Designed miniproteins, single chains. Designs and how they scored, part 26

Each design is a single chain, and the fold is of that chain. pLDDT is the mean over its residues in the fold that is shown.

## One batch from the design tools (miniprotein)

Design m872
Fold by ESMFold2-Fast:
Structure m872 (fold): chain A 94 residues (1-94)
Amino acid sequence: SSMEEKLKEAEDLLVEIYLLIRDHAPEERIRAKAEELLKTLEELSVEDQEKFVKALENMLKVLEQDPSVSEEGIALAREILERAKELLEKKKEE
């Protein structure tokens, strides 16, 4: 895929993860989409990975402000954000 296609894939996966968490999807489905997102992010530049870390931080803030979202869903969003930050840090060290 082109870089533009990979960016679009990452954007679509982020939206799907948000919807799955909001809609109380099973943890296994959220984790599967998170693994796809993180794999896609690993192929992106440092600059693009930084944009997605900010997007995940914004998603977490939105989810934390929604009283219908479960504590489990918020915990998963935090885990995904921390893993994205770890990938970014590793990429910067390369």
Scores: mean pLDDT 88

Design m873
Fold by ESMFold2-Fast:
Structure m873 (fold): chain A 99 residues (1-99)
Amino acid sequence: SALEERLRARLRELRAAGVPLEDIARALFAEAADMLLRERGVADPLAVSLEELREVLAEARALVERVLASEGIEVSPALRAALEAFAEAVLADHEATQA
C-alpha cells in the first residue's frame, strides 16, 4: 500500500529525530485517518457520520499497528492505551461539534 509506505517513511524520519514513540503513533494515526477520509471522498471531516468516523479510526489504528509491527516495534500496553485515548478524544470532539 502506498499509504503504508508513506507511514513507514514518516515513522523512520520521526524516530531518527528522537520523537517519543507515543507522539509518533499519534501523528501516524492522525495522518492515516486524514488520508483514509480523502480516499472516501470526504472533503469536510465534520460532515462525516459518527459511524463512518468510527470505521475510519478503526482502519487507521489497524494500519498504524501494522506499520509499527513491520518496523519491529512492539505495541506496548501504554502505546495501545495512547491510541485508544486518541480515538476516543476524536470521537468525543466530533460528537460535541454536531450537538
Scores: mean pLDDT 82

Design m874
Fold by ESMFold2-Fast:
Structure m874 (fold): chain A 83 residues (1-83)
Amino acid sequence: KEKELELFLERARNSPDPLVQKAVELFEKGEYEKAVEVARQALADKPSDEAHFLLALAYRKLGLPIPEEVPRWHVAFLDYLDV
């Protein structure tokens, strides 16, 4: 749960994609709308679990429905994490 979320965030911070690194930085600063924009850019550059999960997590924090472009297993994982 908390450990699994931290492991995910750590993986995102160490991503070789600089857009994923920027998206997690913005997310951790509470800039969720900007994190969404950068995560979408990361997905356009190279699809990754980290980018999909950051997009879903940011939408959850904004109280918005998670977009169809995010695979259902990422949404299920967020529900598992109670976030």
Scores: mean pLDDT 74

Design m875
Fold by ESMFold2-Fast:
Structure m875 (fold): chain A 64 residues (1-64)
Amino acid sequence: SVWQELMRLVDKVYDALDVSPEEGEEQIKKMEEWAKTLPPHDREVALRVIDDLRRLVAQKKAEE
C-alpha cells in the first residue's frame, strides 16, 4: 500500500539521519521524487511528512 511505502521511506530517512544530516537530505530527495508519482490526495499527505522530515534535518544541522 502507499502507506507501507511511506513508512519504509520514513524509516530510511531516520536511518540516514543517524549517519549524517547530508544522508538524510538525500533520502528526503528520493522520497520527494516518489511522492510526485502519487495521486493528489496521497501526494499531499506524503509532502506534509516530507516537510516535517526537512524541519528535523534542519534542526539536526543547527546542532552542529
Scores: mean pLDDT 83

Design m876
Fold by ESMFold2-Fast:
Structure m876 (fold): chain A 89 residues (1-89)
Amino acid sequence: GAQFSKEELLKNEDFIVADIKSTLLMNPSLLEKSPEVIAELINKIYEAIELLSDEAFQLYVKKVQEEAQKAEVPEDKIQEILEHLNKLR
């Protein structure tokens, strides 16, 4: 399979992070959905998640957590989203 370098992911992370933030903030109804549905929507936006190395996947998960915290999503809901993201791998 294709290997994504950490540096190549970092070059695209600003756009990925902006898209996650836009999706969560511009669609308030998504914040009312189950964490599983939110995680599935995030994964569908970034269709290559299964191709990421374990380190790159953890970096991606960290970015999702950081942006959700900045968007003031409740911590319990953030943890549920992260758990569902980990289950998709």
Scores: mean pLDDT 63

Design m877
Fold by ESMFold2-Fast:
Structure m877 (fold): chain A 90 residues (1-90)
Amino acid sequence: MEEEEKGIEMIGEVLGEEAAEELRKLLETAQKAAEEGTEEARRRFMEAQVGIVRILAEFAEKIGASEEDRASMERLLAAAEEVRAELAAE
C-alpha cells in the first residue's frame, strides 16, 4: 500500500488528479476481487488490471519512457486483455 500510494501521487502529478483517483479505484477493485476469490471476481480483477496497465502506459509515455519500456507496457496490456477475454468467455 505505501509504495502504491506514492505511485498514485506520481500519477496525479503527471496525468492529473482524475487519473490518480481512477487508479485508486481500480486498485481497490482489484484487491476486493482478489479477496473474494470467485470466478466472477477473477473477471473483475482482470478488468481492473487492464485499466491499471493502461494508466501506467499513459504515465510512461508522459515521462518519456524508452520505446522498449513502452513496448513492454503494450505487451502487458495485450496479455491482460487476452486473459480477461478468456474469463469473459466462460
Scores: mean pLDDT 73

Design m878
Fold by ESMFold2-Fast:
Structure m878 (fold): chain A 78 residues (1-78)
Amino acid sequence: MLKEKIKKVEKILEEISKTPDLKERAKLIAEMYEILGEEDKAKELKEKIKNGEITDEDVRDYAVEIKEKVEKLKKELE
């Protein structure tokens, strides 16, 4: 159910703010994309993590994108 997926993503976003390891934060971002059905983006991000190409700035930018998507989905569920 979409509402449950949104709550799960919000919980992961909170966990990211408390996670000190860059790779773990990036993995959490990939999980959020999978939950939202963005499998291609999740796969791309996992590949960047594996290759050591991910940065803290990238993780923050992806988190912002996910927050914006979640906000839009919440408005559609009213």
Scores: mean pLDDT 80

Design m879
Fold by ESMFold2-Fast:
Structure m879 (fold): chain A 100 residues (1-100)
Amino acid sequence: MKVLTEKDLEDFASSIGVENYEKALEIAEEVYENDELVKKNPELYPAVQMAALRVVGEKVGKKKISLAELHEIFKKLYPDVKISLSTFSRFYEKAKKLAE
């Protein structure tokens, strides 16, 4: 399964003001286990991790990043992985529900 590198996790978490991202990784794992698209396409898992980080960032971090900006960051980190903004938004909504 393709995952965010430690550096990508640290860089992104820092950019949105998240110092502790363990909860985001737990949420991402739960999304993965309950999402057939990600199970079939494991290369999409880094997008799930970034969506979960944004959810945690909104609750504990100071910097708000839009889903469109997050999608652009994902495309820069994983240029060979094709994901729509709507699919990214769906991962975000699943992560948000699990974080409640």
Scores: mean pLDDT 77

Design m880
Fold by ESMFold2-Fast:
Structure m880 (fold): chain A 104 residues (1-104)
Amino acid sequence: AESPVQIIEKQAQAVLQALENREPLELLLQRLNHLAGHIHSFVKIAQLLNIHDPEKSKQLEGLRNRIEEVLMKIAQAIEQRDLQTTRQLLAELLELVHEVEKIQ
């Protein structure tokens, strides 16, 4: 079975590929919403697993807030069809997801 992080990585690549292929904005935002859903579930599970660890819990809250900010910026870049900015922000998003994975 694929790990949650592998699913997130594949979904991020699918968003980028769909933007490169000039898919309709509605479908691009739907793909981004699916990606966001997978990330939110992954972060929530990490938070629940660390509910009795104050330091890890605080780190995960900070990462969740940064992820939300980057997801919002990705949506804006997609609406502008800015491929370069979307690629850079998706890379940043995946770095944040890997930071969550390291905490577990």
Scores: mean pLDDT 90

Design m881
Fold by ESMFold2-Fast:
Structure m881 (fold): chain A 70 residues (1-70)
Amino acid sequence: SKEEKDELIKKYKEVLDEATKELEEKNDWEGLKKLQELNDEFVEEYNKAKSVEELKELIEKAIKKIKEIV
């Protein structure tokens, strides 16, 4: 559903924003670069996603990778 999709996107954005703040506080430029590359990849994959299930998989994968960077 649209509501489910919107909730997943909101969760991703919240995780991304928090990770960005943490890396900025640490002056971790390499981490910030990796985070930007991950987000760029996510946006490309998001635009190609054909179902809510595919989007959920992409978001879960992206959140896991973000947590590994921080």
Scores: mean pLDDT 83

Design m882
Fold by ESMFold2-Fast:
Structure m882 (fold): chain A 85 residues (1-85)
Amino acid sequence: SLSEEYKAIAAEVEKILAKLSKEDQEEFLKKVQEMEKELSALDEKLRGNESPEAEELYKKLVMEAAKKMLELAKELLKRQEERAK
């Protein structure tokens, strides 16, 4: 289910964040804030269109944002590990 996928992604992000330096955690948070602003702006635009299509599009975009956050966390961890070598 969507809830289970979201929980799995959130759990993986939390594990990665625990391994990141303070500086990399701050970079992650800044990028997440940018994504949240974009998603909020899109939600406002879609609220004027009460259709099943708008609801499905919003759900898709929320899941895409979650996946992008996971990929960002992985990239930051990889860069951190490469700097340590």
Scores: mean pLDDT 76

Design m883
Fold by ESMFold2-Fast:
Structure m883 (fold): chain A 59 residues (1-59)
Amino acid sequence: SLEEEAVEAAREEVRAAYEKDEERLKQARGRLIPLILEDPSLAPAVSEAARAERERLLG
């Protein structure tokens, strides 16, 4: 589903940023941004997935 794709891309963006992997970060953003623009209703699920992944990595 689009939600599953967006959630996966959001988690990958957080992981790539944490690892300072610029190429992976650009690829994750390149996937995530078009999905959110196509379906803005995905934003809450994306925000929650990114928050949870940040907490997992930082806390």
Scores: mean pLDDT 85

Design m884
Fold by ESMFold2-Fast:
Order: sequence, then C-alpha cells, then structure tokens
Structure m884 (fold): chain A 74 residues (1-74)
Amino acid sequence: SNIDESIKRSAQLMLAVEESGALPLTEEARKMAELGKELRKNGETDPELEGHTLHVSRATPTSSEHVASVTIKK
C-alpha cells in the first residue's frame, strides 16, 4: 500500500539521520529510526535509497536553511 511504502521510506531516512549523529531526534523520529532498524534486519529497506545523500533543512521566516547532509547506509 502507498501508506506502508511511505512509512518504510520515512523509517529508512530517519535511521540514516540517527546513524549520522548530525541532528538530535524527537521521540517520533526515534520510533521511526527503530522501525528502520527492523526493516534493515529483515531485508525490507528500499535499495534505491542506499548511498543517496539526504539534505536536512530547517524552516526560516523567509525560506529553508540547510543544517545537515547524511548518507543512507546499506
């Protein structure tokens, strides 16, 4: 389902952020990273996301500000 696929991708991305150590995680983000660990353990991660770089941005009053770049691991 579209929801399941979206959640799995989000979990994989949050795991990458957690493993990078570049940003502190909220409780919700930590739960998503935990799901990402289970997906990796079960071989259910999206292989097309592996080796890609995430650019993490923070909202500003006028636009967005780049705060970190993290690489999605296998």
Scores: mean pLDDT 75

Design m885
Fold by ESMFold2-Fast:
Structure m885 (fold): chain A 88 residues (1-88)
Amino acid sequence: TTTQTFTLEVKAGEYASKTFTVPANSQVTVTVSGDAKGRVNVYVDGKLVGTLKPGESLTFDAGPKDSVVTIRVYAEEDGTFTVTVTIT
């Protein structure tokens, strides 16, 4: 099990993103926290797998090969979004 946490400061109307690799056949949990309004889109190998608001989480299974995960944050208000990723 590996846990990664990253914090993104985003201005209203802007996007910020983080990309990382997850091993084949891993289970990935993405949790978003923050006080600003916005949304977080989670992509696996370019495919949208879910959309989260601060306070929400999403769990998904990676495919049979190493996958590229992109977390893209859109801010509706200036603020800080903290994304925690747990890989099992």
Scores: mean pLDDT 83

Design m886
Fold by ESMFold2-Fast:
Structure m886 (fold): chain A 73 residues (1-73)
Amino acid sequence: MKEEAIAILREDKRGLEELAARGELDEELARRLIAAAEEAIRALEAAKDDAEFEEAVRAFLERVAAINAEYAA
């Protein structure tokens, strides 16, 4: 599960970088989402147990929600 979650985040990060490179996604929004994914990957890699894994996932989802809320207008 942990390795699978990290792999998914790495693929999502790559997709965001490609969209930003094509100008299909706001550069600032892309940078913030990529930074959130990178932080989540680090937290997941550092997680020692299921509780830390769940906390890392929750923190990531909260960051993404906050970023999206700022760009919803």
Scores: mean pLDDT 81

Design m887
Fold by ESMFold2-Fast:
Structure m887 (fold): chain A 90 residues (1-90)
Amino acid sequence: MQQIQDLFRQLGITDAGIAYLQANIDRFNAAMLDTMAAVSPALAAQFQDAIRNNDQASMNRIIIQLLQIQIAQQQADYAAQQARMAARRA
């Protein structure tokens, strides 16, 4: 659980935002599923299966994997933006 909170902080989500999401588990799960479906349909399917099986450990691992993908994408997008500012148009 602490790893998930640390990943949310790396994505720029406030402690209040993390607390709100965790207090509203149904909204949290819906938001995670929507995000997963946009990033990886396979990951979304695995998350739905974990919910059906009431497998909290698998749900936590899948959420961690999604957050790591999001952080990597955010870092890549930032690096690409920096590179584009220096790019020649020729």
Scores: mean pLDDT 72

Design m888
Fold by ESMFold2-Fast:
Structure m888 (fold): chain A 74 residues (1-74)
Amino acid sequence: MQLSKEEIEELYKEGLELLREGRYEEAVKLLSQVIKSDPSNIKALGALAVALAKLGRLEEAQKIAEKGIELGGS
C-alpha cells in the first residue's frame, strides 16, 4: 500500500513518540512500516536503528544504521 508523504511523516512522529515512551518493540513495528513505504527515509532509518539497539538487537541496528549512512553519505 502506497502511503502519502503526510502519512509517512505522521507514522514517523508516532514512532518517535513510542521511542520516547520506551515502547521499543512497537516503535520498531511502526518505523519498519515507514521504511517499507519510503526506503530512503534517513530519519526513520536512524530512529529504527536506535529502537533496535535499545532492544539489544545490535546486529540488526548496525545493518539499519549502515543503510542510513549509505543513503545519507555522499
Scores: mean pLDDT 81

Design m889
Fold by ESMFold2-Fast:
Structure m889 (fold): chain A 81 residues (1-81)
Amino acid sequence: DELLEEALKKELERRYEEAIELLEKAVEKHPEIISEDLVLYLVRLYLSLNRVDDAIEFLERIKKLRPELKKLVDKLIERLK
């Protein structure tokens, strides 16, 4: 996915806010790309910017888009609180 590849490139350039924006657009357009690895990567990016509340909000959206990831998402939200 082009948006996911661009997001990874932005992280390598330490452009974390742009990486998050591209990743959010990618999951909104293609919910099927949402995997455990992608969720963990996104949480790591939010934490690198100290945006804990935004991370929790996005995790709640992921849980609605991919209910099968609920158990992982709930554990991550609990850990971030």
Scores: mean pLDDT 80

Design m890
Fold by ESMFold2-Fast:
Structure m890 (fold): chain A 100 residues (1-100)
Amino acid sequence: SEEEKAERNIRIARGLVEEALARAEAEPEKAEEIAEKLRKTVIEMAKKVAENLPKELAIKFLEELRKILEEARERSTIPAVQAALDEVIKFLEELIEKLK
């Protein structure tokens, strides 16, 4: 179902966020590249969730995704990663408002 796909996407997004944070800390010289890939991938997932799910369910999953990113933002100390997370969080906030 589209709901099961959204649940999988949230699990994938959590994994991508954790991997990006760990990699940026281990390889700061690649932080901008890691951050850009994370930004693009999560935004694409969010757009698909908004497009494919009923409004109420899309809002629920986008709010969960936003929460994951906000938690990551608090843990991140790498400026490129912080900026990418801030941009995606803002995109999710705007997308959620458009769906309401």
Scores: mean pLDDT 85

Design m891
Fold by ESMFold2-Fast:
Structure m891 (fold): chain A 91 residues (1-91)
Amino acid sequence: DSSKKSEAERLILQAEALIFSAKRLLELAQQHQAQGDFQTAQQLQQKAIELAQEAIKLAQQAIKVSTDPSLIKQAEELLKEAQEILEQAQK
């Protein structure tokens, strides 16, 4: 079903964008923490957690909707990346 494939592709692209943004926020958080700006670092970490949680939901939905092994593999890799970001941000 082309409509289900399009939905899975849309969810994957959204998850990729959220993961990219979350990684960027964690890099900025580490820079602020290194400078002693712990308050800004915590705010950036919290935003990264929110984006990672949303990416997890989108990746899980893409796996459920997709029948394409390539799209399922992409979604599973994104799920792993988002879970790693969430774990790192919660430390």
Scores: mean pLDDT 87

Design m892
Fold by ESMFold2-Fast:
Structure m892 (fold): chain A 98 residues (1-98)
Amino acid sequence: NNDKLTSTIKEILDYYKVTPQTAIDYLNGKSTPSGVSLKALLLLKVLALYGENALVFINTTALSAEAAKEDAALFDIDENTELPEEKKQRLIEALKKI
């Protein structure tokens, strides 16, 4: 469900105070996230790779900053995990809708 995906992305960005443009810049390698911004990027990567199947799980971690990195690691996602180009573009398109 693309509407659920976009809504969850917005909640993650709002919670961690990351703008859609900043998230796009992270995905394109124009800037490097750290601290809270890194947690936001990791959750966005999990959401992009696993989509609807992870939405309930991601929604709870997005609202719990302390768990975000640990939960991303459960899906074998870290700051060095590259997204397939198709999934990366889908995530960027969803970010542009916000």
Scores: mean pLDDT 70

Design m893
Fold by ESMFold2-Fast:
Structure m893 (fold): chain A 70 residues (1-70)
Amino acid sequence: MKEKLEKNGKLSLYLQELVEQIAKKYNLSDEERMALAIRAVATLSQSIQDNKSLEEAKKIIEEEIERFVS
């Protein structure tokens, strides 16, 4: 139970860092960065609902973000 709260916190922090890194990598505008953040949050929410492992959730988020910016 406590483990799930810690996992969700780590996923949220990882997502924030990922969005920032991708925004820098692709030189995104504030508008595009916001759109990416919204999409990333939706992907995170789905991964939590599907009870994905931390590693699986990270991989899915990364793949979805790369598809968004490609």
Scores: mean pLDDT 72

Design m894
Fold by ESMFold2-Fast:
Structure m894 (fold): chain A 62 residues (1-62)
Amino acid sequence: DLAEELEREAARRALAAGLSLEQAFAVAKTAYDAFMEASKTQSLEEARRIAEEAARRAMEEL
């Protein structure tokens, strides 16, 4: 499941960046929600890019 893979990868990147488990879950949820919303109107490839960008921004805001 691509959404699950993106969620897992976002959490892993957040933890690697030194964020807490709580923050990592928040980043992972942001990636998952962004992918699910974008996948309604965008291609899967574009939805993935949108999710990765959303996770990146979430990490920068913490």
Scores: mean pLDDT 83

Design m895
Fold by ESMFold2-Fast:
Structure m895 (fold): chain A 100 residues (1-100)
Amino acid sequence: SHMKEKLKKAAEEILKVVREALEQLDANPNMTDEEKRKLLLEAVNKVSEIADKYGLPDDVKAALIRAVAEALRDYFENGVSIEEALERLKKRLDEIIEKY
């Protein structure tokens, strides 16, 4: 389906954005809480822009943002590795894609 193909492309770009954000956090352990919040907000804004670029409906955009927020929580609160956080994100994104 045309929606499924757009979602696959959006998911690939979202995974790249989240990887880059988590790698910056891991490489900069002395980053302040304010700098961390700014980096995470920039990542969420990029995910929003990706959804808009592909013309995704608001409910799909919200689901993608929630999946990203859950991956960031896995990294920060549950202490999972970058690779584990990204694997969990990919599974959540695949579940969203499978609905179309």
Scores: mean pLDDT 87

Design m896
Fold by ESMFold2-Fast:
Structure m896 (fold): chain A 66 residues (1-66)
Amino acid sequence: SRREEIRRLLEQGLSNREIAERLGISVGTASRLRTAIGKERAGREYGLDLSGLSEREAVAAVLAAL
């Protein structure tokens, strides 16, 4: 899936622009998907439900759990 491909590219250290160019999507779409994937990874790693939180709230929740 597009989300899984972006996740793999993020693990390789690619920028939003490089992901957009590789997948033929806009930089804005790559940025939104990067944020969503980041929340999913953090939620799995720390056992938190980060769905429905803003990016700022999700970061604060993860930091508070450390």
Scores: mean pLDDT 70

Design m897
Fold by ESMFold2-Fast:
Structure m897 (fold): chain A 77 residues (1-77)
Amino acid sequence: MKDAAVEALAAQQAAMGELLREGDALGVRDVALQGLNRAASAVSEASDTQDADALTALLAGRLREVREEVRRAARER
């Protein structure tokens, strides 16, 4: 159980790295970094009351929001 949760979180960490690289390539690395910091804070705040599956789902949702922010910022520049 814990190993599966750790593996899922590691996959999300890889996705974070991809988002940061996409943001950097588009000239909006600051937007990507700020979004990733907000996602990390949301997961950290929920970590005391939520189980691993809920935290993984929360992180996945936040990363989707960050991707949308990065793409929007890139279109506006």
Scores: mean pLDDT 74

Design m898
Fold by ESMFold2-Fast:
Structure m898 (fold): chain A 63 residues (1-63)
Amino acid sequence: PEELYREALEAIRSGDEEKALKIVEQLAKMGHFELAERIADEAVRLGRTELAGKIYNIIIEKK
């Protein structure tokens, strides 16, 4: 899970939104909602508000 978290942060920083969303979906399917929420929080901090909204929606759908 921690490896996927680091990959997602890298994807957000590089602008690879598709990769970030795929990783979040994988984490949510595995039940790692805390890691997925931390990724969403990081997207907010980086000014990626639309991406953060998409991440939160994935979390809500999988909970």
Scores: mean pLDDT 81

Design m899
Fold by ESMFold2-Fast:
Structure m899 (fold): chain A 96 residues (1-96)
Amino acid sequence: MMVEKAKEYAKKMIEAKSKEELEEIIKEAEEELKKLAEENPEDEEGMRLAVAILETVAYYILKGKLEEAKEVLEKADDAEEVIKRRRELVREIQEA
């Protein structure tokens, strides 16, 4: 459920035509996921994966890496791949 919603918003983020549109989509995704978390507090794993998908996709788009963002969306159901990509991004930020 949460992962499916994250995939929907990630697709919208990839299709965004401006930085302003991207920021609006991110805000909408945050509000929707917060609502889903309140309705399903026991789905901790789903929430963590949903957040990881959205943050990883948003970060790649902001860095101009659209192909990497699309790859994360295509592999969104592979939790290990999403977590690996997020770990690589965190490392890049810390080494910058």
Scores: mean pLDDT 77

Design m900
Fold by ESMFold2-Fast:
Structure m900 (fold): chain A 98 residues (1-98)
Amino acid sequence: MEKEEVIKKKKEIIKKRTEELIEELKKKGREKDAEIVERATEEVIKHIATNELGAYEISAASVLAIKTGKVEMLDKAIEYAEAGKVMNDEEWKELYEL
């Protein structure tokens, strides 16, 4: 488990940078993408200390949800992170092939 100081710095950097990106997406008329980034960022910050791999999976799923329009990938990643888990390769592939 990382030291609390390092985790706090990670959360602050993520929050600041994503706030800037969310504003830029909204400025470009990409409100749905901005909503995905905002939701994913909140969940990453929530789980980064207790399920770091789950937080990374949420980040990856958010990028793929934006690129494919398949928000179900983000929903499933969040569900697994909340349960203290990550998806396996088979579960990820099933969602990717939707």
Scores: mean pLDDT 78

Design m901
Fold by ESMFold2-Fast:
Structure m901 (fold): chain A 93 residues (1-93)
Amino acid sequence: MLPEERALLALPEAVRQEQAARLRELAATLSDEGLKRQLLRAADALEQGDPHAALTLEMTEIYAAVLVTIGSEQEREEARRVLELLAEVRGLF
């Protein structure tokens, strides 16, 4: 298990649930279905204490970063909001 995975799983359940709720609230505002699905998957992994939750967050960051580079104007705007929230979540572990 990577140090980051261990640190994420060491977060209190209430904190993981709160952050998962934030990810789901943002996902509900997104029009890009791929980004929305990826963010919801990250929220589920966080809430459930999945050992791969840190990897799921990283995959979501990569997806959003690609959209910032090659997406439409709307996709870039939504992807930037996702990256900002994920940076806040990562600041907790």
Scores: mean pLDDT 80

Design m902
Fold by ESMFold2-Fast:
Structure m902 (fold): chain A 97 residues (1-97)
Amino acid sequence: MEKELEELVKLILENTDFSEEEARELAEWALEKGISRLAVELALLVIKAMDFYPDVEVFKEMVERIDKYLKENPNFETGDLEKVLEEIFKENPEYIK
């Protein structure tokens, strides 16, 4: 558990402008909720590709939606990620402003 926490904190810090405290909060939250590492990695890929800098709460929402999609769609393909993101931004257009 400690090793998984530290690896997730490092992944978030290397791919976001979040503070160490915010990265630890996100990593602990993800582990407590049983969120897949893949969902976190895909959310990080998305924010980098879109040059999007969400706050912690917006990032958590993105990760939760991706994780839910992955659990409901075990044959997930990268092309499906674009559709998931379109649904998130369509429901929350303020996230891209």
Scores: mean pLDDT 73

Design m903
Fold by ESMFold2-Fast:
Structure m903 (fold): chain A 115 residues (1-115)
Amino acid sequence: SAEEALIEAIRNLDGLAALEALEKFVKEYQNKPGAVLKLVEAIIRGTADFPSLREVVNEVALYVSFLKLDEAIKIVEEALKDPSLSEDEKRALRIILAILLYLQGKDEEARRIAA
């Protein structure tokens, strides 16, 4: 499924694959109730291997669930300033940032961040 592809791409830290999976997800679920909750679940499950990111991811998920994408982006941008983050943790956060930018229609910026 598009949900499983998105989860796997995030888990594998493959930003471009995550955006490709997200495009399919949006096309499949854009008119279906619960689409936002499925997206939030995919983000949480995709980042499950990074317990250090749990609080940030949960806060992002909360704002995404209320369609507050600007606030969600701000949270990820602030989290990325943490000098204690590993390269894999930074990559995971950049993928989440790319997902949020794509949802705002900032496709080119999303692809640049995901690469």
Scores: mean pLDDT 88

Design m904
Fold by ESMFold2-Fast:
Structure m904 (fold): chain A 101 residues (1-101)
Amino acid sequence: NLSEKLEEEKIEQELNEELSVFFKKMQKLSLERDKLIASTSDNKKLAEIYREEAEIYREIAELLRKIAEKMKPEKKEGLLEMAERYEKRAEILLKKAEELK
């Protein structure tokens, strides 16, 4: 069905555009984190970056869950699995931030 395919492609494009924004933010934070890891004295700032990265991962997970509700079952499962992985990554980052106190 051409109409269903066009709607699915449009939803995927919107998802990719929103994910691109989050991935660019994550890339910037990752580079800042790498620079701080080279410095032995900035644990407070490193903890703050881990918290910011965790927040972005949670936002990605929420976006993936919202889009999954609009998708066909085959793609819905994959998006929900991806959301769970991002949520797990956020948990790990929050634990790392707490350990730096």
Scores: mean pLDDT 79

Design m905
Fold by ESMFold2-Fast:
Structure m905 (fold): chain A 122 residues (1-122)
Amino acid sequence: MPIVLTQSGGGEVPEGGSATLTGKVSGADLKDYIVLWYRQAPGSSELTLLGSISPSTGHVSVAPEYQGRLTLSSDVSNQTVYANFTNLRVEDTATYYFGVQKRGSNTEIYFGEGVELTVVPR
């Protein structure tokens, strides 16, 4: 069966606020994958890696620019991953994607459809 990735969260949030983005995986066992979080700036075709989590081990890596502002977590029993942003900046306005890549495999990353997050000035 094909892997299906569903994203939710996003919308408009005030500068300095918080937002939680949610990714759900079906058709595959989440613990067999590494989860990757990306942003795409408005008007850009380029994806920037924000961080990764291994649901099987709990290992998390976050890009230096987001350390202290981004927390990644997973709920393996619910096949769900979370990206929790705090202290949002106007520059955090972007489309956010999660992707999954099979552990121990040099295979392609499967991406969700993305969610827009708009950070509104104070």
Scores: mean pLDDT 86

